# Designs tried in a protein design run: designed miniproteins, single chains, continued (5). Part 35

Each design is a single chain, and the fold is of that chain. pLDDT is the mean over its residues in the fold that is shown.

## One batch from the design tools (miniprotein)

Design m17196
Fold by ESMFold2-Fast:
Formats: structure tokens, C-alpha cells, sequence
Structure m17196 (fold): chain A 94 residues (1-94)
């Protein structure tokens, strides 16, 4: 199982299959297709956070034919998850 598969499956379980599939494609395009190690999983979550912040997640959802209402829902769900993940990471490192 690749890093993209592991991270996409985690997000699918928590935020739904639609988010999981969008994230899988973003991570595959970012080259995060190596074996799932702790380091590679951390890099994948950083790439997801970047894709949310730079508009890449919204662009991929729009490209796949999601409506603007669906894109807003998916974006807000993933953004909230990534904000919580970032806070947990910062707390663990300090």
C-alpha cells in the first residue's frame, strides 16, 4: 500500500470517500507513491495542507465535476481536519 493510499483511506474514513479520492489524486501527482512510512505519511499530510491553502484541492474537485456547493462542503471539512492535524502536530513537537 502506497503513502497516497494510506493517507487517502484515513481521510475517506473520517471525511468521506469523495475527500479521500480527491486527496489520493493530489498525493499521486505530488509523487507520494512510495511505501507508507511514518516520515512519508507526515510528508503526505503536509502536501494535503498545502493543497488546501494554495487552491489545488478546490481545482481538482471542480475538474471532477463537483458543484460549487459540494466543493464548499468538501473544502470546509478537509480544511477543519487539517487545522486540527496541524495543532496536534505543533503540540506534540513542543
Amino acid sequence: MTTADVVADVLAARLGEEVGELVRRILEEAGLTDESTEENIARAFEAVEEAVENGRFVEEARRRGFSEEEIERLYEQLKRFMENWRKAREAANK
Scores: mean pLDDT 81

Design m17197
Fold by ESMFold2-Fast:
Structure m17197 (fold): chain A 70 residues (1-70)
Amino acid sequence: AELSSLPGAQRTREEIERAREEAKTISEEELEELRRIFEEARSTEQSPEQKREGVYAGLVVELAELLRKE
């Protein structure tokens, strides 16, 4: 397997699966809010926890945009 059974790998897999599910049903208003969170986390120096939240928001936004492209 490309990903080992490390704590980080399992968490990432669950986060991706959750993000994918959320991306299917996310509203445009919610999507814009997540986009703002992602952009803020990228542009401003923040805590590791806030940066993690921004990364997750960015993942959901990207997945939603890919789904809407169809």
Scores: mean pLDDT 68

Design m17198
Fold by ESMFold2-Fast:
Structure m17198 (fold): chain A 91 residues (1-91)
Amino acid sequence: MEKYFEEGKEYLKKGDLDKALEKFKKALSEAETPSERLEGMLGIAEVYAAQGKLEEAIEILEKSLERAKGLEDKESAEKIEKKLKEVKKEL
């Protein structure tokens, strides 16, 4: 997972959104822990937001936030909530 997640971040930084999305989806598919799945979902949401797919980004972030709260993963919940607020501000 970590390798694909890092590659996804690099492509996102370069503005190659299609490759970033591919890498984050692979990271998510290889995720072994709930926290790793949440990080992969957050990466996908960042790509959707960068593509202007704000409603799609919001949907995945809201679903991820519910999962983080159910897991009592406060760190992931705070990251997701902050990103969700940023994306909603662009609507």
Scores: mean pLDDT 82

Design m17199
Fold by ESMFold2-Fast:
Structure m17199 (fold): chain A 74 residues (1-74)
Amino acid sequence: MLSVTEYTALAIRGVGLVVQAELMLRQKAPKEEIMKVLEEGRRVAEELREKGYTKTAERILKQLDELEKRAEAQ
């Protein structure tokens, strides 16, 4: 059964992956490594969505989409 604690852990994980990908992009990390972090972020966001936390999932996915476009432009 999903609890507030479970939601908080998933939300923190999702935001953390967004921040990690942003830092990697600024440091010109290899595209392959950035894409792995973005993929993990999308999995966390999808889990949030499946559990009914759609608004939080949409916010994370929007940030990941913007980061993916930046990674593709490198």
Scores: mean pLDDT 82

Design m17200
Fold by ESMFold2-Fast:
Structure m17200 (fold): chain A 78 residues (1-78)
Amino acid sequence: MKEIEELVEKAVEKARKLAEEKGLSEETAREAEMFTAALALSLLTGALTVEQAREEIAKLPEEVREVVQAGLDYLVKE
């Protein structure tokens, strides 16, 4: 549980930093953080496969999708 929490935080941090570099609004960056946390948790607990998580990312707005994907790539490809 605690290990998963730390990995989720790192994924969220990656998404947040990319959102800042892309000049996203604070509101959009916050949404990207929330989606990154939810999908990272699902991947780390095995509730979703990598393939299914990418399908969920595809449903997000394009700009949010890019930063969420970057956060999850940190967990998957590290």
Scores: mean pLDDT 78

Design m17201
Fold by ESMFold2-Fast:
Structure m17201 (fold): chain A 81 residues (1-81)
Amino acid sequence: MMSPEEQELKRSADAAIAHIRAYAASLGLEDAGAALVEEFRRETERILEELRRGKISVEEAVQRLKQLYGRAMGRLDALAR
């Protein structure tokens, strides 16, 4: 069963995925956006698994999630130039 912290991280990840999709669509980069969403989901699940196993803190999980989101958005920006 997911902890409240895991549920909050999952909600944040779902919001990030929605933003990546919306931004990619606004740029006409739906295929690139879909690939980035798949990568983001895969990496998010790894972060959640490490959190569940006690290998990382909630604060570290949040920071990693923010870095993944920034990377995805930065890649879309680079492709739009």
Scores: mean pLDDT 84

Design m17202
Fold by ESMFold2-Fast:
Structure m17202 (fold): chain A 70 residues (1-70)
Amino acid sequence: ALAEARELALAAGDEATAAALERLEQAMKSGDHEAVRAAAGEILRHAAGLPPAVRRAIVLLMLEAVQAAS
């Protein structure tokens, strides 16, 4: 899920969203809830500049990854 979201961000030319997705993955692995919240906020801010269909796909994959980690 996060790997797929990162691939979509990179394919769209959005390295900032891809980097924020990597930070989210690291925060989830570390169990740092504040870092997870911060990274999710970065993803939403950076992805706001993407086409609606791409933004929606990234957000859905991000939510799937968070659900899978629970």
Scores: mean pLDDT 79

Design m17203
Fold by ESMFold2-Fast:
Structure m17203 (fold): chain A 81 residues (1-81)
Amino acid sequence: MTPEERAQRLLEEADRLFDEGVKLLNEGKYDEAIKKFNEAARKYQEAIDALPEEDTAARQHAVSHLAAAYIGAVAAEIEKK
């Protein structure tokens, strides 16, 4: 597996975890949503670290979704009460 292929797989996995987190948040399953957002954030960070310096589009996607994952986790914690 090339570094680029590995980064793509990490992004795809992170996107799936993020989508699961959003779904769980909307269902009121806050502890499960927090876990998924934290897992997504970790995978986005791994993808950023694996991406070539010149792959700005993929990096911007990963960075924006990493931020969104942190926001989602915080929102779930606030809603959980």
Scores: mean pLDDT 83

Design m17204
Fold by ESMFold2-Fast:
Structure m17204 (fold): chain A 70 residues (1-70)
Amino acid sequence: SDLERFREALEAAMKKFNLSTKMPSDEELEIILNKLREAGFPDKYIFDPDRLFNTITFLIGLLGEPIIRF
């Protein structure tokens, strides 16, 4: 599923960048995934761990609210 793919990409990004944050719940992940898609990010920015950290940071800045904390 897309949610499972997103979880795996986020876990890989967290490991790569040595992030000690707690993994969001499935409900929180679905909200974040939907916000990323609504913001116009293509799958290559959502499911690539190397791009995902910057993509989420950009989305947080655009929304003016923390959807995830690193």
Scores: mean pLDDT 74

Design m17205
Fold by ESMFold2-Fast:
Structure m17205 (fold): chain A 81 residues (1-81)
Amino acid sequence: SMAEELIRELEEVTRRVVAALRAGDFDGAIALLEEAAARSEDPRVVALYRGLAGIIRSEKDAEEAIETIEAMTRAMVTMLR
């Protein structure tokens, strides 16, 4: 289903963003989210990606950013199911 594909893309983008943050690559994490937002046609998912990029821009602690990103992504996955 479209929801299952959207969830899979969300989970993959989140994994790549988390990996970039753990590597200290905040700019790379933001770029991944902006590219994902540009490719998505679902306005809720676009808003999520932009929101997550904003969190990364404001937070300098990678683990705190990761915790917030994982929580927001889980909430979106629940909403899409």
Scores: mean pLDDT 85

Design m17206
Fold by ESMFold2-Fast:
Structure m17206 (fold): chain A 61 residues (1-61)
Amino acid sequence: MSEVQKEILKLIEEKGFIDRDEYVEFMKKHNLSREELDAILEELEKQGKIERVPGGYRLKP
């Protein structure tokens, strides 16, 4: 798992939920494109660590 994947997962763990505004700020902080961040989030969802919900992502129970 990359350092960026670890950091976004930690953010979701700390907040329980991450919305569109929060991942836009994450993109700015890490100099990521939207496509790069979407790929990271999709990979974490495939790993069963997070799930997509209306308005954003949350930790998978």
Scores: mean pLDDT 79

Design m17207
Fold by ESMFold2-Fast:
Structure m17207 (fold): chain A 90 residues (1-90)
Amino acid sequence: MPSPRRQATLLEASATVSYMHIYLMIKTNSPKADLLKFLNDSIASLDQVIATLQALLAQTTNPQDQAYIQQQIALLQELKAELKAWKEKL
């Protein structure tokens, strides 16, 4: 089995790639409707990733790995809040 820390890192990396795509769409002045759809889809994907990390945290017995997963959850929740703030400004 891959380590809990490795799984958390891969999930964070996936979320970061999605965030970069949103940034590029904003920078290129993509149509508002397409941007809103992409933001909604990205927020839903982040919710799934956060839920997966919370399930992983519940299965993790190593305190150092638990702390790391909690840090990743907090970071992804901050990214989700930023995406919601961008959506509200559209």
Scores: mean pLDDT 74

Design m17208
Fold by ESMFold2-Fast:
Structure m17208 (fold): chain A 61 residues (1-61)
Amino acid sequence: SVQEKAQQLLEESERLRRAVAGLEATHAAHPEELGPEDLEGLERLRKTAEEKEAEAQKLLA
C-alpha cells in the first residue's frame, strides 16, 4: 500500500540519518583519517535521506 511504502521510506531515511551521525562522530574523533571521498560519501548519504523523506511526504499528501 501507499502507507506501507511511505513508512518504509521514512524508516530508510532514519537509518541513513543515524549512519551519517555515526560517521560524523567517527570523523570528529579521527579527523586525520578523513579524505575527500569520505566527505563526498557523507554528502551523498544526506542527499539520499532527504530524497527519501520528500518521496514519503509526497506519498502521504
Scores: mean pLDDT 84

Design m17209
Fold by ESMFold2-Fast:
Structure m17209 (fold): chain A 61 residues (1-61)
Amino acid sequence: SVEDVKKELLAKVEELLKTQTKEQAFQAASQEAARLAKEHKLSTGELQKIMAEIKAKVEAA
């Protein structure tokens, strides 16, 4: 589901932020989000909502 994809990506961002810069973590998470969106056939709107959550999490770190 969209929620499962979002949870997976947010968990990945947390792991990346432990060893990577915010910019690197956001770039890596963005690439993974695009891959998962294609794999799960998410709409552009669903991907944009997930990307907004990732950005908020990176900025809050």
Scores: mean pLDDT 81

Design m17210
Fold by ESMFold2-Fast:
Structure m17210 (fold): chain A 68 residues (1-68)
Amino acid sequence: AEKQLTLDNLKLAKENLPKAVEMALGGRRHNAEVAGQTLDEDAYRARLEAGVKEAKERIDKIIQELES
């Protein structure tokens, strides 16, 4: 029961990673505008996407371990 809930939550988290990138970009853009700062959105997006790749790989390993 608890193991299945953890698996479902990990799979959902993995599916939501692209949405998290877009939300993080939107928030950073808003904060930069409020602060009067310049944001290199392409560089920031690239860093977020690199983190997403690492997060997906980590989540996949945990899912595999839990399903084994």
Scores: mean pLDDT 79

Design m17211
Fold by ESMFold2-Fast:
Structure m17211 (fold): chain A 76 residues (1-76)
Amino acid sequence: SLEEQRKRFNEVVRKQAESLLPVFERYKKFHPELKEDYEKAIELLRQAIEDPENAYELFRQAVELIKKAEEEYKKK
C-alpha cells in the first residue's frame, strides 16, 4: 500500500508539473522582470517530469522559487 501510494503521489506531481509548464511559460512572457526566475522554475518542472524519485522536491522548489520572486518584486 505504501509503495502504491508513492507511485500515485509521483504521478500526481508529474501531471501537476506538466500542467504548470505552459502557465509558467505564459507568465514568463507577461513578467519580463522575473524572466530568469521563471526560466529556472521551468527547468525544475522539466526535471520533476523526468525524475520521478525527486519529482515532489523539484516541483516544490519550482513553486517556492516563483512565490519568493513574486513577493520580492512586490516589495520593490
Scores: mean pLDDT 82

Design m17212
Fold by ESMFold2-Fast:
Structure m17212 (fold): chain A 99 residues (1-99)
Amino acid sequence: MELERAKAALLSAVRRLLDALLARGVITEAQAQALLELAERRLAAARSPDELVAATAEVLEEILRVAGLEVPPAEWSAAERLSHAFRVLGPIVLEAERA
């Protein structure tokens, strides 16, 4: 099941991201737990690849908001919002994995 494998991979990536933010003191343990629960719920509800992209964009946008980072405009497509989130969050994950 390709969709279920993609969901598992994305949820794993979200867990790694939240661990990196928590290790840096950017978010609290309570915020990390709430964001993980949101990710699990939103990704599980996706029934198609397009819904999965939209759900992932929503989850990453909430992570940006909670972390006090720049949130993309609501008018942007899910793909554009994902690109923005990766651009902002990617360096944080890469630095955490080196440490």
Scores: mean pLDDT 80

Design m17213
Fold by ESMFold2-Fast:
Structure m17213 (fold): chain A 77 residues (1-77)
Amino acid sequence: SEEEKKEKERKLEEVREEMVEAASEAARAMGEGIKKRFESESEEERERAAEEMARRLEEADRRTEEALERRKRILES
């Protein structure tokens, strides 16, 4: 039906927005991580900054993967 088609389009737009948000978070994590590493006066602090950046990037990547999986389910329904 027309209503079902519009509902699918709305859900796909929401998934797209989630992916954009995940990309923005990844960009912020990289920027903050680079800044922290540059400002760190010890190797220990640089290591922690790198680990925090890696964790945040992994979370953003996971969100993107989940969004793509949701997109597949919407398209296959």
Scores: mean pLDDT 87

Design m17214
Fold by ESMFold2-Fast:
Structure m17214 (fold): chain A 71 residues (1-71)
Amino acid sequence: SAREELEALAAEILEGARKLKAEGASPDEILGYVQEQLARLAARARALGVPREEIRALLARVADEVHALID
């Protein structure tokens, strides 16, 4: 399903951010990676016909989790 695909992509973004942090990447490097991945996630969600409100909620959730990880 679209939801399962997007949740898997979100999990990959968070795992990528965690790996970058573990490797000593700067907050700016992690944020740059996450911004690129969130743009791809948003584009994929739009292509799958996911409602705008659900896309916004998903992106906000991933951004919040990354913010907690970096802080």
Scores: mean pLDDT 87

Design m17215
Fold by ESMFold2-Fast:
Structure m17215 (fold): chain A 91 residues (1-91)
Amino acid sequence: SVISAKVYVDGKFYGQASGPTTDIAELLANIKAALEKLKDAKTIEIVIEGELSVSQQVGLVIQIIAMADELGYYVKKTEIGKGIKIELEKE
């Protein structure tokens, strides 16, 4: 199975990363690299889709929130279930 992450910056599509559900660490590394490059963005939206259990989704959300916090972003909105949606905003 495959998971995909789409990143939107200030309402515009920025990029996409995809990988196997067996290597979530690689997807997280790609998301981290994108966030580090986008440190000057006001708003970032991350949408993750694929066959992920609820526990895998929760784990991904926690890691992404931790990365975002280190870069000065707040969590405006988080959704899990059919996939993951995280909306981040700078103060």
Scores: mean pLDDT 81

Design m17216
Fold by ESMFold2-Fast:
Structure m17216 (fold): chain A 67 residues (1-67)
Amino acid sequence: MTPEELLERAKKALEEGKDLEAIRLASQAAEAGASPEDIRKLGDYAKSLGRDDTAEALYGIADYYSK
């Protein structure tokens, strides 16, 4: 699965309230080469849904892979 497909699945998981699945998919997307910026945008989306803890986890993934 491409990084783009993993990010799309993570976004759908957030919309479905499956926060742990979204975090897992975002981590897999990062491992597959997704940009830290795209993961940070996913975190912004989670925050817009009121999922502040999930947004923090996604920002943490983006920061880790921005090295």
Scores: mean pLDDT 85

Design m17217
Fold by ESMFold2-Fast:
Structure m17217 (fold): chain A 73 residues (1-73)
Amino acid sequence: MEKQIEADIYVALAEIQLAIARLSIKRGVADKEDVLKAYKTAIEMAQKALELDPSNEDAKRIIEEAQKLIDEV
C-alpha cells in the first residue's frame, strides 16, 4: 500500500498550501499572486494524490475547494 501512503502525503501537502494561503489572507500580508500560487499548488498536489488513489475523497474535496477559492479571488 505504498501508493496510498504517497497519496496521503500529497493530500497533507495540499492542505498545508491551503492553510498557508488562508493564514496569509487573515494576517493581511498576502499578495493576490502568492495566494493564487498557493491554491494552484494545492490543486497540483491533490491531483497527484488522485493519480495514486483515484478514490481519495480528501483529494477530490481539496481540488473543488481550491478551485472555488481561485474563482473568488
Scores: mean pLDDT 81

Design m17218
Fold by ESMFold2-Fast:
Structure m17218 (fold): chain A 99 residues (1-99)
Amino acid sequence: SEEAREKIRQAVRDNVLAEMKKQEPKIIERYKAENPDATEEELERFKKSLDEINEGVAEALALIVDTLVDKYKEDTESNIELLQRLAGVPRELVEEALK
């Protein structure tokens, strides 16, 4: 159903952004190590660019939900497992989206 698909799309966005936020401190530490003379302004620009990239990745992965539902209907079990891993949602919601 469309309602189930939208819930999965939102869960994918939320889960991807949460995972990206966990990695952000390490990415920033690496930037500082590679750019020891970076100004505070350059560091803030880098952080803003990273946020924009993370939002773009989350949206792109949310759009994959529709592709997986529409393209991979023939392998329902693998598609359910993949969507569960991406979205972190109950199996029942994924099965409803694949109908």
Scores: mean pLDDT 77

Design m17219
Fold by ESMFold2-Fast:
Structure m17219 (fold): chain A 107 residues (1-107)
Amino acid sequence: SGGSYLDQAIDYLDQAERTARRNPRTPQDVVDQVRQARRYAQTARRYYDNNDYQTALDYARQAGSTASQAYDQARQAGDDDTARQLGQARDHITQGIISINRQITRQ
């Protein structure tokens, strides 16, 4: 479900924040972007639970964009673990967006 994909994305973003914080090569801006992406994903999940699928989509898209920026910066810093976790988060956000969009189309 869209909610399940968002939950998995939130978990990967939480993991990415922890690995980014532990890597001295990773700029603080990456950590801040990951936190922002997690906040967007959590907000999307909350709106999804309230059946506000359009608002959930808008926040999920913001989470995906922010996670993609963090991914590029982590990769540039050579933080492969954080980049891998952010890649997983982006994939799950994308699947969540697809699932939520299908839910809107059915209603």
Scores: mean pLDDT 90

Design m17220
Fold by ESMFold2-Fast:
Structure m17220 (fold): chain A 67 residues (1-67)
Amino acid sequence: ALSPEQRAEVEAIFRAGGLDERGARAAAEAVHQGGVQGATSVAGSGVKDGTLSEEQARRVIALAEAG
């Protein structure tokens, strides 16, 4: 599970990608609950819809792997 600091970083990444506070919080919660598999799914969706760069997606997955 993500630490509070890791959750805050995931939320900040999605907010930088253009999600509002609610959307970024929901994405961070999905990563926290889903672990690496959830992070891969959420980050992959973000790249596909243009919300995240590939660099941002890799960082989200790396944070889930560290948690």
Scores: mean pLDDT 83

Design m17221
Fold by ESMFold2-Fast:
Structure m17221 (fold): chain A 83 residues (1-83)
Amino acid sequence: SNMDTVNDYIDSFDSNVSNGDNGGGTNTMSHIVSTMMNMSPSDMSTVISDMSNFSSTVTGISHTSTDTYINNMGSHMDDTISM
């Protein structure tokens, strides 16, 4: 599904950012934005919510840390798509 695809790209983005590969991270973010632009606002909201909950559960990272990462990504998306 589009939601599964977005989650896969977000995982790839995190890995690329951790490796300092800004090019790889930018390309992954572009794919996420492209996929999200074809989704309804409710589906987009669900993806962000699921990503936060799933990532926190899988990695053992606190919800606060996950929220910070998602908020940072959301801000960059807003800047990119001029919302």
Scores: mean pLDDT 53

Design m17222
Fold by ESMFold2-Fast:
Structure m17222 (fold): chain A 73 residues (1-73)
Amino acid sequence: MDVAELAARLRERLARVLTPEELALLDDGLIQRLAELYLEKGGAVTAADLATLGLPERLIGPVGKVILQLSQE
């Protein structure tokens, strides 16, 4: 899976669990960096990693759950 495919999949999954306003806080560059980090770490992205990427604290939990679900597929 390439970065662009994973970024698109992340946006789709996040759109199902976040409001449009919350999703707007995750710009395309941030989603791409998250996809790159996911591939680099083989899906083992932590809450600390999400915080380091600059995710709003309130979104770390929901985004982390989406990442965990993707890593189990």
Scores: mean pLDDT 80

Design m17223
Fold by ESMFold2-Fast:
Structure m17223 (fold): chain A 94 residues (1-94)
Amino acid sequence: MSEKTREIAEKHEATPEEEEKILKETEKKIKEMKEELLKADPKLKEYPEEILETAAFFGILYDLSIEELIEIAKAMYEGTPFEELKKRLEELRK
């Protein structure tokens, strides 16, 4: 991150407008990641969109690769608890 970006954020602190921009950007990234997942593995089209969107959200939060996102989507489809998913994500981050 550039020092200029930090300085601007520090001066303004979190405003409602900045929160709205972050939410909109996050929604856009989730949609883009979902499309990339479907392109990488067409079988994921059979999965509920809710699972694909949640996997994409984790990909944004943890900066996951498409391959890692596919594994997370499969684990969620199989009903893996969130705590187990968290442990796997932490191991992948090593």
Scores: mean pLDDT 70

Design m17224
Fold by ESMFold2-Fast:
Structure m17224 (fold): chain A 78 residues (1-78)
Amino acid sequence: EEEKIRRLAEESERAMLEAGFSEEEARFVRRVTESQPDLDAAGDAGVKAAESIGLSNGKPEAGKEAAKKIREAYEKIK
């Protein structure tokens, strides 16, 4: 369980960086993902955080792309 959450958090950070977000934004999404009580909550939180950062930065499409990659990582890890 903890190992799966850690892997998902690492994938969420990578997804944010690949979508063109900053290291600080990527680390924020990773921390949100890692702080969740279980893998399902981690996946949901990571997706929402990525979308929220995209909206706040005027990059909704980039946020959605990162969120899609986080969902794909969650499906592979669970």
Scores: mean pLDDT 85

Design m17225
Fold by ESMFold2-Fast:
Structure m17225 (fold): chain A 58 residues (1-58)
Amino acid sequence: GMVEELVQEASRRLSQAFKSPVSIQEAITFLKSVDAEYASSVTGLPVKDILEVLEYAN
């Protein structure tokens, strides 16, 4: 579904930002540990999409 695609995209974008492999579970853990606005700045995803990923993960 759409949320699964967003989780996968967050994983890909974090892997690019950190220049190392970031799994889906690691991406979710990172997003839970930081402000949504900061996560948006790192991933390039809108805050709305970050919040949808976090809602799915809870």
Scores: mean pLDDT 82

Design m17226
Fold by ESMFold2-Fast:
Structure m17226 (fold): chain A 113 residues (1-113)
Amino acid sequence: MRAERLARVEELTRAFLAAQRAAGWEVVGVEELSEDSAVVTLRSPEGRERRIFLHAPSPEARALADALAAELEPEIAAARAETGRALDFTVWEMADREEVAAVVRLFREALAA
């Protein structure tokens, strides 16, 4: 059921945030690209960055995910060359805009904390 799935996505997102915080990772940015997509940036105490692309399933969102992955490949290389830091990129496919909005809200709450 949609409501049960949404509640589960929120529970898993809170568990993810709690695990990241326990490991010293901090949410440093949340950028909404559309109603169907957003990018979240986390940073470790060592200066490693993790980017999460959130999207509802659409051909446009998949094309954007591919474009972002290609764009970040030079940044990953540059970050390693300059600082020894690693940048990683992960895609989270959501069922719909409501799940994207819920996950974005939870990451924004973490950013404000």
Scores: mean pLDDT 73

Design m17227
Fold by ESMFold2-Fast:
Structure m17227 (fold): chain A 84 residues (1-84)
Amino acid sequence: SKEDLYELLVRVLSAAARPLGEEGKALLREAIEAARAGDIARLAALLSRLLGVPIPQSVVAEMMRRLGREGLVRALEEALARVE
């Protein structure tokens, strides 16, 4: 569901950012900006760096379609809040 995807993203992204310290926080802040702009290519690159695995643009586009731009931004903001 939309709620399951939201919670999964918050949990996974916060867990990935924590061990990276300041770099993890910086990547999440840049990802929030990319998501607000609807920049799928930049968001995919930033999430790939954050997670340490290649995230295809198609996967990011599907996430944005399922959550909406605002929902994806909120998930990224919540992940950042959990690591600050």
Scores: mean pLDDT 89

Design m17228
Fold by ESMFold2-Fast:
Structure m17228 (fold): chain A 80 residues (1-80)
Amino acid sequence: SAEEEKRIKVAELSHKLIQIAEEKKNYELAEEIRKLTAEYIEAVDNGDEKKAKEYLEKLIELAEKLDKEIAEELRKILES
């Protein structure tokens, strides 16, 4: 399903962001991304579309600090 594909893609992109943050020794940012990703997945699993979009928007804001290309991919998921 499109929803399941988005969920998987967000998890994959978030994992890459966590690795980038850890490589930069920004452990606080890595933890924020982990938390927001978990909250996003929970919202999707609960069918809470509004909460899922809210957490994805926050995740995009953090992504902009680490990797512009990943942030753009997340934004495309948000807008699809």
Scores: mean pLDDT 87

Design m17229
Fold by ESMFold2-Fast:
Structure m17229 (fold): chain A 90 residues (1-90)
Amino acid sequence: TLAVLTPMDNTVVTAEKGDLISAPVTLENTSDVPQDVVIRVIAKVDGETIVDESERVRLEAGEVHSGHVTVQAPATGEHTITVTITVSPA
């Protein structure tokens, strides 16, 4: 594993049903060589996995890859959200 990011880590959010909660994420290849990576995103709301997606990306030397992970609130009230991003060699 090259990196693990947790833009939300057991974060408690108060929301209304259907609200979109977005976590920005940025990955940077700080090396002087290109990296072929697999980026896996896992998002959990109240302990339930609602997102589990992977993509293959080539990051050039010094390249910044930016995005965001969006989850929808299943009900009005408090929710515990965890977003984990794992970067692995392709």
Scores: mean pLDDT 82

Design m17230
Fold by ESMFold2-Fast:
Structure m17230 (fold): chain A 89 residues (1-89)
Amino acid sequence: VEELVERIREAAEAGRSEEALRLAEELEEVLAREIKAAVEAGDAERAARLARLGGEAAEEAARALGLSEEEVERARALGEALAEKLLAA
C-alpha cells in the first residue's frame, strides 16, 4: 500500500498524470480489500491507518489531475473522517 502511494507521488511529480490515475485506481482496490480485512480482524488501528493512506493518495491524484487546492484538501479530509469513524466503531 505504502509503495503504491510513493509510486503515485513519483508519477505525479514527473507529470505522468495517466500513470498516476491508473496507480490511484489500483490503490483504491487494494485499500478497499485491506481495510475490509482489517475490520474483519478487529484491527481498527490498521483500518484507520489505511484510510489515512487512501486520503494521502487521493490528495496526490487530485494534484496530478490539476484539481483545485480546495478539492485536494477535501480528498485528504475524507480519509481522516473515515479513519475516525473506523476507530470509533
Scores: mean pLDDT 74

Design m17231
Fold by ESMFold2-Fast:
Structure m17231 (fold): chain A 78 residues (1-78)
Amino acid sequence: GLSLEELNKLDFEEQKQYFLDQLAPLRSDKALPHPDDTSPLALKAEELAVLVLTRVKGSEEQKLELVNAIVEEAKKRS
């Protein structure tokens, strides 16, 4: 993965794509082995949302747009 400094050098669209790419391996091409466990997809989406809100540069509105993109991608994969 990218370091925080590298992530903060990306533009908004590149940051968005990076976060969506982190979710892509979950549910897209393989079944989860333990469907009764806490969803790995939901946990990953939460981790990325927290990272955006606490560590990523940008306006409040841009951060919320990134978080919404992460949440919507996770919902599509549920």
Scores: mean pLDDT 70

